# Designed miniproteins, single chains, continued (5): the designs that were tried, part 78

Each design is a single chain, and the fold is of that chain. pLDDT is the mean over its residues in the fold that is shown.

## One batch from the design tools (miniprotein)

Design m18692
Fold by ESMFold2-Fast:
Structure m18692 (fold): chain A 90 residues (1-90)
Amino acid sequence: GRELAEEAARVARELALAEKAGDWERADALAERGRELMAEILAGSRETQERFLELMAREARRLALEEGFPEEEAEALAEELRERWLALLR
């Protein structure tokens, strides 16, 4: 479902923010939750997997821009992240 993909995208965003803040305890907890959600996504429908990739690529681009990366580098990071996840999906 879309809800699963959206929760995974939120957890990934919160993880990135926790890592940026140096909150390693929170980052570890979020990484564990992210792993659980990824297992559910990998077992889910093609639609759920594609929705997850779309949301994660969008969030990666946004975070890179917020960190001050140029648009071209933010796009490249989003594409790299999409390719890495695509390798895990059917």
Scores: mean pLDDT 73

Design m18693
Fold by ESMFold2-Fast:
Structure m18693 (fold): chain A 61 residues (1-61)
Amino acid sequence: SERERLRATLEKLREKAQKIGNEDLVKKIDEMLADENLTVAELRRRVLELSQELYKIEKEK
């Protein structure tokens, strides 16, 4: 399902956040993964926002 794919993407983003040492992003993603009430549309928005934030952090290195 789309929900399962988005959750898998969040788990990959969590691994990236952990590798760069951003504990605040790791906690934020963990909270999203624990929230079973998030809609698919909200998950999609969150994934896009987190992906953009992580790309900015990686690019500023």
Scores: mean pLDDT 80

Design m18694
Fold by ESMFold2-Fast:
Structure m18694 (fold): chain A 73 residues (1-73)
Amino acid sequence: MVEEKVERAREKIERAREKIRQGDLVGADRYLREAIDIANELYSQGHKEEAFKLLDEAQEVGDLLNDAINKQL
């Protein structure tokens, strides 16, 4: 159901944030990709409002991930 997919995607986004805090950038990227895949599936199924909210949340974490990668130089 839509609610289950939204919850699963948000869990992935939160796990990605946790991995960034731990310095596990590979793990963060994996969870972020999984969340984006769920959001894209919701979009394809016509649940655009939920998909856009998840993609916005994922983009915020993606920006944090990119900042963390650049700081490890």
Scores: mean pLDDT 85

Design m18695
Fold by ESMFold2-Fast:
Parts: sequence; C-alpha cells; structure tokens
Structure m18695 (fold): chain A 109 residues (1-109)
Amino acid sequence: RPPPAVNSQSVELITKQLGEKAGKKVEEGERHLARALERLDPKNPKVSEAASLATAGDILISVGDVRDGLEVNKRAAELAKKGAEEQGNEEAARDAEEAVRHYEEALKL
C-alpha cells in the first residue's frame, strides 16, 4: 500500500474549513505518517490497518469531511506508532507520534 499522499487539494480544503494553521499542521502530520509507514513492514496487521485508515482519512478530507478525516488519520497514526513499537523501529515510532500530535493540534483549531 502506498503511504498517504500529501495532497494540496486536501490541505486547501482543511485551510478553508479550519484555517491556515490547521492546514499546515495536517500537511506536516501527513508527511510524518507517510515516513513512518514507509519504514514499517506492511504485512504487520497494525501497519496494514494504519495504512488503510490513513487512506480512508485522506478520502474523507478530499470530499470535505475534514474533521472526520482528521480523526481517522489520527487513529491511523496511533496504530502506526503501536506497529513501529512492535517492530522496534524507533524512527518510525517518533514519526507516527509527531503525526498524532499534529492531527490533535489541527483538531483543536
């Protein structure tokens, strides 16, 4: 499964609905989550589920369901962190944790 794409249209939609700070936080969250997923074994059930959730979240954002999409992407990042910890991949765990933080901060705006 490809990592979640940083989609300029999705960032634009978030910026319009939640403001520029939220859009930038989501863009950084997407980059961190993509990096985490690239480092992890995609056959691990937690990693596979995280990738599926990240795709679902990005689809929701792209059709204007930005808050629901952000909640799904946050869950994807949390699951990617657990998968990274299970695999002993500390770099992926840090990227996934940063993704969670960025999505949480965006959701508070």
Scores: mean pLDDT 80

Design m18696
Fold by ESMFold2-Fast:
Structure m18696 (fold): chain A 72 residues (1-72)
Amino acid sequence: MEEAEKAAKEVADRAYQRALDSGLTPEEAENVATAARNTVLRLAKQGKSIDEAVAEAERLADRIIQALVDNR
């Protein structure tokens, strides 16, 4: 659990920065970070490896960022 929580925080921090770099607001960036964090924790709880959970969370963050940018 502790390793999953650490990975979730690291993915969330990266997703937040990527969202800001893409021109999203801090509020939108926090939503992307929260989705990424929750995805890592959910997949880890379902028995997925940390590496698999991180990869899926990063793909989800990229899709959310793209959708928010495309809706400008």
Scores: mean pLDDT 84

Design m18697
Fold by ESMFold2-Fast:
Structure m18697 (fold): chain A 82 residues (1-82)
Amino acid sequence: SEIEELIRELAEKLGLSEEEIEEVLETYKKVSEDVRLRYLRALVEQSKAPLSRKLSKEEQEEGKRLTKEIEEEIERAKEAEK
């Protein structure tokens, strides 16, 4: 889908490996549409911050932290459904 292609492109811009991109796509597919949109939006906003296409290690680590926070929010949303 277009959303999956966008996530892959953004993950590449964030300097993620192919394995990390696949993990993001798998996580994205397993969550509700609402949470998936929030995840995509967070990645888009993060991709706007760096001026270079290749992120520094610090920027990549910040990206991983943001991704983890979004994943925790996804997990929290799933817990709220129970």
Scores: mean pLDDT 65

Design m18698
Fold by ESMFold2-Fast:
Structure m18698 (fold): chain A 81 residues (1-81)
Amino acid sequence: MKEIEEALEEIRELARKGKLDEMLEKFREVLLSLGVSELEAEIHVGIIRLIYGVSLVAGKSEKEAQEIAAEKGVELIKKAA
């Protein structure tokens, strides 16, 4: 639990810093650590990247879109744990 909380905070910090690729990689690492298959983790990363793209199309800034994507990733991790 504490290790997952630290990983969730790191994902949020990377989003605040505008580091999308590093945030998505950390999200993928957390999913794999929870026993999610590599293929399923890649699908989840694709979904989070799609949420980022849709947020940009909806008129959000890159930073806001990354923060939205990070929070959706956090929700998915909490449901998987």
Scores: mean pLDDT 82

Design m18699
Fold by ESMFold2-Fast:
Structure m18699 (fold): chain A 86 residues (1-86)
Amino acid sequence: PTLLKEQKAGNFTFKLYKVSDNHLSVYVEQNGIEKWIGSVNASTGSITYNEKFKHLFTLTVTREGNTLTITVTHRLFGSVTFEVEL
């Protein structure tokens, strides 16, 4: 996968990876360990969550033209927003 964006929020680094043209994956890194949070289908807007972390993180996805906006929300630490061109 190709790293598209990363952003720090609190003790976490949120990372957005391009797996394929239709699949983006969201990871969180803490202390050098990356954990998969969930994936987004860019064509359908469908979200797949990692069952282990779905109680802590919420993903929202919106599309305006070729711009995809993905917001990752942690229940305690707030949110991070990624904007990517498709």
Scores: mean pLDDT 83

Design m18700
Fold by ESMFold2-Fast:
Structure m18700 (fold): chain A 98 residues (1-98)
Amino acid sequence: MSVKELIEEDAKILADAIVAKLKDFSADPAVSRAGGRLLLLAKADEESALYFVEILLERLKDKIDDYVKKVLESLIYTFRMLGALKSVKKLEEFLKSQ
């Protein structure tokens, strides 16, 4: 499986977990790995993190509620601390359009 295919699958897994309002991401190994990979990419590979975020937001666009907004706001905070500024900008622009 290519790196892009892995990112796409992880982004879909994480999006579906957010929509399902999964309170404990550590309870599901696939969700836990997907979230961990996103944070690793945000720290080490900004372009791959941005691609992950774009797939995540595309899957979430018609499913936005107050819970999803709070999760995305939490991601903005985390990514800002990790220096993933392109992903921060993409998330902020998305939330402003909602």
Scores: mean pLDDT 82

Design m18701
Fold by ESMFold2-Fast:
Structure m18701 (fold): chain A 84 residues (1-84)
Amino acid sequence: MAEEALERLRRYAEEAVEKARAAKEAAAAGNEEEAAKLLEEAIRYAAEAGRAAAEVLEVGSEEQRREALEVAAEADRELAEILA
């Protein structure tokens, strides 16, 4: 169901950004092992968000597809800021 997929997209995108930020903080603190673990979690959540976005784009309404693209764009912006 597209609404459920859109909700999963929001949740997984949020988790990916959170884990990426935590990974950057751990790396800055010199904790390479923790940073690697958090980065792996960020990648996993990003992949799950991508699968949810694909589902919305396949079966969602025009409005739901637009919202999915906005959620993805916001997550991309936040990740770019973390990597700067």
Scores: mean pLDDT 85

Design m18702
Fold by ESMFold2-Fast:
Structure m18702 (fold): chain A 100 residues (1-100)
Amino acid sequence: SEEAIRKFQEAVRAAKAGDYETARKLLEEGLKILEENPDDVRGLLYASIAYAELGEVEKARELFDKAVELINKTDLSFDEEVEYAVLELRAAVAIVLNEK
């Protein structure tokens, strides 16, 4: 849902600014909305990015794997937005793992 995605985007911005308390609050709010639509591929991907920015790489991976599994079960192809979300997640994970 667009509401959940907005919350995750705001969480990512807060985390990048070093405001981890606000980031966690926004992430939790987005996750509650995502529970109403668990098949939201975009929501799962943006939640994964938010977890990665918080250093929660295992939770980020779990949500990413769920999104990939859902894509594989449907005729959904990666659009430009989903492609950019995947690239942002890769960058966030690489930074956290000290990979360049």
Scores: mean pLDDT 74

Design m18703
Fold by ESMFold2-Fast:
Structure m18703 (fold): chain A 116 residues (1-116)
Amino acid sequence: MMSATESGGGTVAEGGTLTLSNKLSGVDASKTVVDWMAVREGEPMKGIIGDTSLSGGGRFRGRASGSFDTANKTATLTLTDLQKEDTALYVSIASGVGTDGRYGGAMGNGAKVTVV
């Protein structure tokens, strides 16, 4: 079964850099993509960060970057020039093929980030 575990949340300074990681298990890394989503307090859940293979969309354009280390099955999101409105719960969603050959997905536990 596919699973995901996130790390790297906490309190970060405005103007700083945020790095979040998600370690996957039960995946065929060559057939899996990871998307990062932000959920702002007081707002409905919505994706506001693009695919990890692309630069961040909307307000994150030029500030967000993603990577996927297939050998270690670890996806990483880096967000630079943090703004106070970047305070959110950050969730990773993996979708693709598990080691059992079945299509599926896994959602991380979420990393809470507060920008001060």
Scores: mean pLDDT 71

Design m18704
Fold by ESMFold2-Fast:
Structure m18704 (fold): chain A 92 residues (1-92)
Amino acid sequence: GPEFSEQQIRDILESFRRMAHAIIDSSPLSADDKAALKAQWDIVIDARTQQALGKALTPAQKAAYDAAKATLKAAIAEGKAKRDKKLEELLK
């Protein structure tokens, strides 16, 4: 059975959002590039939250999630985003 409440799941995923934003803010990127990467992480966290709550993604949400994961993986591989092992698990 589920060991976590819906609120506990949401709180865990929001902690990952805060961590992703903090890592991006510590990067030497422009303000516009930071905003763009934060938006991609927000898409990933929203999709993962929905999945963790046992809710299927709509086709539009799945497409946005897949695009956001690809963008973030490319940014990490290019050294444009700082690597973090816990955050990278969300991109699997």
Scores: mean pLDDT 85

Design m18705
Fold by ESMFold2-Fast:
Structure m18705 (fold): chain A 85 residues (1-85)
Amino acid sequence: MALELAERAVRLASEGNLKGAAEEIRRAMASEDITGEVASRLTAAMLIMMINSKDEEGKKDLKEMVDAVRRDMDRRGLPRLPASL
């Protein structure tokens, strides 16, 4: 379920596994059944990843992912992701 993937993304991001978190976010976004709760968890995971990333190139990649996820959620009529923490 998309919620399980989003929760795993939060855990992986908190552990500093940015690659694993990014993969779970992408899998969750590929789901047809994304709810506001899933959107909230995905937002939390992405924000944790951005906080944990100190590399400027890594931060740029994460921002591109966050923007792509926001646009996809907006197209689906899901709650908007916050622009910043």
Scores: mean pLDDT 71

Design m18706
Fold by ESMFold2-Fast:
Structure m18706 (fold): chain A 74 residues (1-74)
Amino acid sequence: LSPELVKEIEKGVVEIALAVTLTVAENSGVNVEEVRKLVEESLRRALKLIEEGRFEEAFELVRRTAKEVDKLLE
């Protein structure tokens, strides 16, 4: 795989993970707007990290966002 294709796959992975996280919040009906803002901010930051070749940091950011969302759904 070319580095360009790897980055596109990495972007797809983080986009799907965050979309699933948002869908869970939307289905719960709890703190949906706050979750949406967190997901949008995390997506922007994760995509920037991937462009910089920092996928491990991008994925860690997504993982931390999922934990924060879990707390908001309590």
Scores: mean pLDDT 83

Design m18707
Fold by ESMFold2-Fast:
Structure m18707 (fold): chain A 100 residues (1-100)
Amino acid sequence: SAAFEEMRELVRQLVESGRKVAELLSKPNLSQEELEELAKLFAEMLQLAAKLLELAEEVLSPEQVEELRSLIDRILNATTPEELLAGLEELEALVEELLG
């Protein structure tokens, strides 16, 4: 399915951006340039998450969409790099399960 391939690509991009956010957040001090990069990466994660949920609503059941939404909410509200990385691993596993 073209929609399933697009969802996998969005998840790949979201995980890549999220891992970069986790790396920056693991640093004790961030430069002004790194703070600007962090803001851009977080904005990209929000955009990718929105697109992923929009596509999910077209091709997944309401129950599956709710499961995905709940996990994305946990990822976007993660307060530590460890919580963020754990959420991203769960997202990859969930999407593999949902899409086959």
Scores: mean pLDDT 89

Design m18708
Fold by ESMFold2-Fast:
Formats: sequence, C-alpha cells, structure tokens
Structure m18708 (fold): chain A 71 residues (1-71)
Amino acid sequence: HMKEEVERIINELIERAKERGDTEALRLVQQAVKALYEENDIDKAIDYAMQAARLLGDEELLKRVEELKKK
C-alpha cells in the first residue's frame, strides 16, 4: 500500500518538474524511481522525492511526502 502511494507522488513530481523545466528535479525523481523499482528501497525513494519537492517549492507535494515518512 505504501509503495502505491509513493508511486503516485513520484508521478506527480515528474509532471511538475516537466511543467517547470527543472532538470535537477527530474534527476532527483529519476533517482526515486530507481530506488523504488530497481533497489526496492521505499525509504530511499521517499528521501529523493522529498528533495525533488523541496527543490520545486511545491508545498502540497512536500506535505504529502512528509506524511508518508511518518508511517
């Protein structure tokens, strides 16, 4: 269940990074995808997602990622 929530947030971060043309945020999101799917490391994926959300300045996405880290 948590993996599905992380996946939804990652997909939203990809869209936001593309809309803003932020290549650094895209790189962080790509690292989150790799951690989630190739390394099976949910905590690492959450950490990269938090970094991307902070870089994008997206308060809504940042709160959602922080809520996942509390579980």
Scores: mean pLDDT 82

Design m18709
Fold by ESMFold2-Fast:
Structure m18709 (fold): chain A 62 residues (1-62)
Amino acid sequence: SEAEEVAEAARTLLTGDEAARAAAARVLSKHFGVPEAFLLSLVDDPEALRALLASHGVEVEL
């Protein structure tokens, strides 16, 4: 499902290597209309990422 794809991308953004994070940021950018660079700025801020996801109706354990 779309929610599962977003949840997996969010977890990958926090835990992946550089290439995986770039791919995850692209997926999340497509779903939320947020720049990839902004999403990459959240890699060390799981609380801000969770808040962004919640604002779009997605709840994820990070």
Scores: mean pLDDT 82

Design m18710
Fold by ESMFold2-Fast:
Structure m18710 (fold): chain A 69 residues (1-69)
Amino acid sequence: SEETLRRLQELGRQIADKMRAGEPLGEIIRLLEQMKEEAEKISDPELRQSVLSGLDLSIDNLKSSVVLP
């Protein structure tokens, strides 16, 4: 659980850095989906649900900002 949380924090930092660097939105979304896979490994059901909800919100927010013609 603690190891999973550390990996999630590291991925979060990478995402923040890539967003600042102007990386493609698809790459950011892909990393967020990887974070969801890691978050599913959280042993505490309450923490797992909280983290997954936050990640879903972030992914939905990014997808909503992309209008495809």
Scores: mean pLDDT 78

Design m18711
Fold by ESMFold2-Fast:
Structure m18711 (fold): chain A 99 residues (1-99)
Amino acid sequence: MEEARRHVEGLVDSARSMLQALVDAGTSPERAARVVRAASDAFTAAGLKIVEKDPSAKELVREGAREIQKAAREAGALMSPEAAEAVEAAADALVKAME
């Protein structure tokens, strides 16, 4: 559990840092969509591996995915509508994958 918690916290922190970097850089909608889609896929794979190694971490991973979704909505509010849509869609896909 402690190892799974550390991994989930790392994924959430990485997602928040990535989202902040996209905001700060004024990233184009096309680049934002590419980056967040790849990140969503990578985070989904990592989350599923955490659950595979520690099934008791399922709720912890789901909570982490929801924290990333919240961060995506907050970052999206600071982006263009097109970039916001891409970021929020990628985060929604991550949450659904962890259900």
Scores: mean pLDDT 85

Design m18712
Fold by ESMFold2-Fast:
Structure m18712 (fold): chain A 82 residues (1-82)
Amino acid sequence: MSAEEALDLLEEQARYGAETSKDIEVKTEREGDTLTITVVDPKNNEKQTGVYTAEGDKIKIEVEGELNGKKAKASAVVDASS
């Protein structure tokens, strides 16, 4: 599959998670080749933002999180093609 098709599937899964989760807030935003997923757990004061960018046959992933005032950032590149 293409990276864009992989982002479409990820967006659908994130939207399903947002509808079924009652304790965690999930927001999705799609801008062309970029998908942003924000997850907020108000009970644990946790917020995580993932940015997924389609680049040809690859997806660039940038995750930024905060838990109890500690910030963490991680990056990865994943092949969308089989």
Scores: mean pLDDT 75

Design m18713
Fold by ESMFold2-Fast:
Structure m18713 (fold): chain A 73 residues (1-73)
Amino acid sequence: SFTPVIISEEELKRLLAESKEKAFEAVRRSPSLQTVSEIRRYVESQGKRWSPSTLKELARIARERARELVESL
């Protein structure tokens, strides 16, 4: 669409915060390494919408979850 939606800085931050928290929770509750990888790939495809600090935190959570899953094998 070539018609831009005008979003305030505050509204954009709120929408991004809701989206990132859902992604973080999905990774934390992932039952398998495959699910963790799929969620990470999805989020990375949205990378232009998320800050580098948010992507770094997601990577940290994903590494911790992957370690837990590997150690439980």
Scores: mean pLDDT 68

Design m18714
Fold by ESMFold2-Fast:
Structure m18714 (fold): chain A 94 residues (1-94)
Amino acid sequence: MKTITADEVQAIFDEISQKLGMKVVAGLAGVLSDKKYRVEIGGVSPDGTVEYLGEAELEQLSDRKYLLKKFEIYDKNGELLVSLEGVILELPAP
């Protein structure tokens, strides 16, 4: 099973920000069940316009490890830019 770091996720967000000319942001959108979370991914343009870009679904495996059940980002035309599934996200130590 592939593992990615928080730095690798940030690099993905930075690449998409450059391609789309907007700041990519992620926020907790809901708790689906015990240790299962939905995250929305949006883009903020320089004029303050907010676009929905995608979503992620996470399952917490430990304090620093989350399984990416779904992670999808699209451009404004609906073209898939990033898709990750079945990958473990590892957060940095405090």
Scores: mean pLDDT 80

Design m18715
Fold by ESMFold2-Fast:
Structure m18715 (fold): chain A 79 residues (1-79)
Amino acid sequence: AAQTNRVLGEEYYKRGLEAFNKKHDDPAKQLQSLSTAAYLFRQSAYLYEEAGDFENGEKTRKLSEEAEKKADEVSKQID
């Protein structure tokens, strides 16, 4: 169970990084990618914590918070 949760956490983390680093000329699409990244990083953090990997859980939670901050900044460009 713990090993499976760790592997899934790493998969969500990698997908989160892809979404987080994806560049879009359209602010609405950029917001969507950053929101997706935030979600994926939160799921990764949860899975790492369930596996007892609190170090990677904390790192991915911080990445989720950073993705949310960038999403908020992009959202202000749309408003």
Scores: mean pLDDT 83

Design m18716
Fold by ESMFold2-Fast:
Parts: structure tokens; sequence; C-alpha cells
Structure m18716 (fold): chain A 86 residues (1-86)
């Protein structure tokens, strides 16, 4: 479906934008990808058009916000992953 392809493209373009334009770490980039995929999976049960709106809203918030916050979130996520490895 068009909306599903647009969502996938939007996720990839957002990840590329963060890495190339804002120089985010691989951990921060992966966190954003995981978050967008999570939003898509939870929203798609209400239809692909609804899922596209949800993903677009999050991407717009990222583009208007301060990307440095994503590095702090990625650090917190890494600490949680290290805790699970114990």
Amino acid sequence: MEAEEEIRKLIEETVKWLKEKHGLSDEAVEFVRDRLEFLYENAKKKGPEYALEVVKGFVDALKQGDPSVLEEIARARKKLEERKKK
C-alpha cells in the first residue's frame, strides 16, 4: 500500500537526515529507527493512513526540536541494554 511504503521511506529519510545533517551517533540513529518502527507497528492496526499520520507527527517533532536530546535518550537506552546483559 502507498502509505506503508511512504512510512518506510520516511523512517529511512529521517535516520539519514539525523546521521548526515546532525552527526548523531549510530546508537542515537538506531534508537530513532526503533522508535519510529514501534510507533508504526502500534498505529497500523488502526489503518495505514492513521499510522502514516502518527509517524509524520513524530518526525515533524524531531525536525523542529533539538537533536542533541536524542543522544541523551540513546545513552539511557544503552544503559538499559547493558543491565539486561547481566
Scores: mean pLDDT 73

Design m18717
Fold by ESMFold2-Fast:
Structure m18717 (fold): chain A 68 residues (1-68)
Amino acid sequence: SAQAQVDQQIDDIVQQIITATRNNDTVAQNQYMQQLITILNQNMTRDQRIARLTAVRQQVDAVRAQIA
């Protein structure tokens, strides 16, 4: 379904953000974060977008703390 395809795209972008964070690639991390924001803005409610972005930022912070 279209919803399953959107969910898969979001999951793929989140995985790319986490991978870029592990590689300390801030340029790639920022580019994928912008792609995530764009897809969330097109497909989700404001509250859903805030929740998803908050979760991703927390994951990024946790990964950065472990590789510092």
Scores: mean pLDDT 84

Design m18718
Fold by ESMFold2-Fast:
Structure m18718 (fold): chain A 95 residues (1-95)
Amino acid sequence: MEEWKEKLLKEIKENIEEMKEIYNLPKEVQELIFQYFKAVIDGNEEEAKKYLEKLREELERLGLDPEEWIEILEAIGERLKEAIEEYKKKLKEKE
């Protein structure tokens, strides 16, 4: 794994751990959130959509509002895509 991806995945894991403590997130939801952001970081749009759908189903099973969570995660994912694209452009300009 590339160093920048490894650092970003560590930050995501730390954020999920914090969300677990604040929102009492089940293990299954935590895993799906992590996989979603990993797919976003990898630029794998198909896998990202797959994990969002699984997350929606799991949230519904738990009696949580899936629409609120999915909207928040998609917004974060889009911002993450923009930040990654900006970072990649800066790396190409530097090299």
Scores: mean pLDDT 75

Design m18719
Fold by ESMFold2-Fast:
Structure m18719 (fold): chain A 97 residues (1-97)
Amino acid sequence: EEKQFELDVLRALLEMMAGIEKVHAKNSKDPKETKELAEIVSEAADELGAPNPDIERLKELQKRLEEIAKKSKNPDVARMAKRAAELIKQAIELLEE
C-alpha cells in the first residue's frame, strides 16, 4: 500500500501550515494563538517524520488543535487549527492500519 507516501504528503502539508502560521505570527497584532498553533503543527510534522511516530503524542496534539479551533475568536486561526487536526487524524488512522 501507499501508506508511507500518504504519511509523507500529510507531513509536508503540516510543515507548510506551520510555516504559514509562523509568518502570520510575525505580522499579527495578537501573535499568541498563531505562535501556539504554529508550534503544535510543527511538532506534529516532526513526529510524523520520526522512524516510529508516537500515536499518543499525535492524539494529544490533535486534541489541542481541536480545542484551539473551538475557542479561538480569530477565524483564520480556528480554520487552520481545524484543518491541521483533520490531517493529524488522517495520519493516526494510517499509522493504526
Scores: mean pLDDT 83

Design m18720
Fold by ESMFold2-Fast:
Structure m18720 (fold): chain A 77 residues (1-77)
Amino acid sequence: MLTPEQAGEAARTSLLSQGVPEEEARRAAEAVARAVSTLTDNKTKVEVLRRAVGLVANEGVPPEEAARRALEAALKA
């Protein structure tokens, strides 16, 4: 089971490993943790984490917008 804290830490660690600055990675961790805290299904939590990290690292989307888009996309799947 993925906790909000675990999701946030996973997002931060993944983004730092991809060269994202610490402050942006921290903001992404906080936004992902908040999004995951609204969810009960582990599959949806993992999908939000995966999509948000990809949007920040690969597409340069701001962390808060990335988490919002990831949550919307995961809920449609």
Scores: mean pLDDT 84

Design m18721
Fold by ESMFold2-Fast:
Structure m18721 (fold): chain A 78 residues (1-78)
Amino acid sequence: MKELIEKNKEKILEVLKEELALAFPDQPLSRETVARFAAMVRAQLRAALEAGEITQEQYDFYMAVLDEGVRLLLEELS
């Protein structure tokens, strides 16, 4: 899992930047918008897990992808 995330980190970063721009089109990319986006996605993933829409393994994978993407985004933000 971590190897797959590391191999695709550029693609993960691009996808997250695109999704963030779509979620907050009226707001500049900032630590605050990244934090809000991450909180929303984590809540959605938790709800999907509790509803049985995703497995624990899928949840763990998506959370790991989100956490890595957030880390990369925050590293780019000065």
Scores: mean pLDDT 75

Design m18722
Fold by ESMFold2-Fast:
Structure m18722 (fold): chain A 76 residues (1-76)
Amino acid sequence: EKIEKLLKEAKEKLEKDERVKEIEEKRPLSEKQKEELAAILALKNIKDEEEFREFARYVASKFYNASDEEVDKELA
């Protein structure tokens, strides 16, 4: 799935990010926090508006329990 591929790529970038390593040394991140950060990084890498909206709906639903309608209202 396209979303899973974007999350995997973002997670790989997160693991290589020196700033994230510094944060982990100071305050260990939970698996949920790491997944949330990876999702945010994936969002920043989307340049197409429609793909951005679809991914934003996925992230909001998974991490914030928001409906697609709520996400669409915020992005409008």
Scores: mean pLDDT 69

Design m18723
Fold by ESMFold2-Fast:
Structure m18723 (fold): chain A 76 residues (1-76)
Amino acid sequence: MTVLEAAKEAAESGRDLVITDFAKLPAERQKKLLSVPGIREEDGKLIVEGKQDLGTIMGRLSAAFEPEDEIEWELA
């Protein structure tokens, strides 16, 4: 699914967005994401803090992603 679809589901549910294929990203993109407030890494997965609006979630992800980029994700 796209980054935009994942961000919408996270915003609607209020849950943390977990990007499960984070370890597949180039090291430079991983560093950019981890420099963003409200983003952390656990066990090779990227965790984006929940209970945020769509604009805040997309703003955080825009450090390394376009809305149409495909990711593997889940909600926590």
Scores: mean pLDDT 84

Design m18724
Fold by ESMFold2-Fast:
Structure m18724 (fold): chain A 75 residues (1-75)
Amino acid sequence: ARARIKLADGSTAVVELDPAASGAEAAAEIRRQAPTASGLISAAGVLARDRPELTGAELAALLERGFANAPAAAY
């Protein structure tokens, strides 16, 4: 599935994630596809570690809702 995520610098990251993959696998793919998006990488990593039940589709939906800009406020 494609996820379109608005970043803090005003750009948009488009990442291709397997919706059936684990959250940890999806977080690793985000880091590989958008290596300069440090806030997004951190948010995805925290979600995958704290919520191992999340799928790639669920992780993508949470990041699109704004975790990339305020991940600390989510916990």
Scores: mean pLDDT 71

Design m18725
Fold by ESMFold2-Fast:
Structure m18725 (fold): chain A 86 residues (1-86)
Amino acid sequence: SEEEELAKKAEEALKNKKYEEALEILKELLELHKDDEKVSRGIIFSIVYLGKKLGLSREEILSLVPEEFHPLVEKAIELLEEAEKL
């Protein structure tokens, strides 16, 4: 329920183009789901997407998540950069 409420707040922030607010909510969701590999991967990809949309550097995006997730952040950045070439 708490996770569902946070997810809805993130969706609402995204719908209203409040990307900085959405990032803060996603960081909270990541803390709640850090042990859920599937869910945490999705959240990390969303954080990377929004970070790039806000013009954050790679180093700034990496600072948004715990160090243990840095390999997933790097992979998400690579995948998004490849998608930008299409």
Scores: mean pLDDT 81

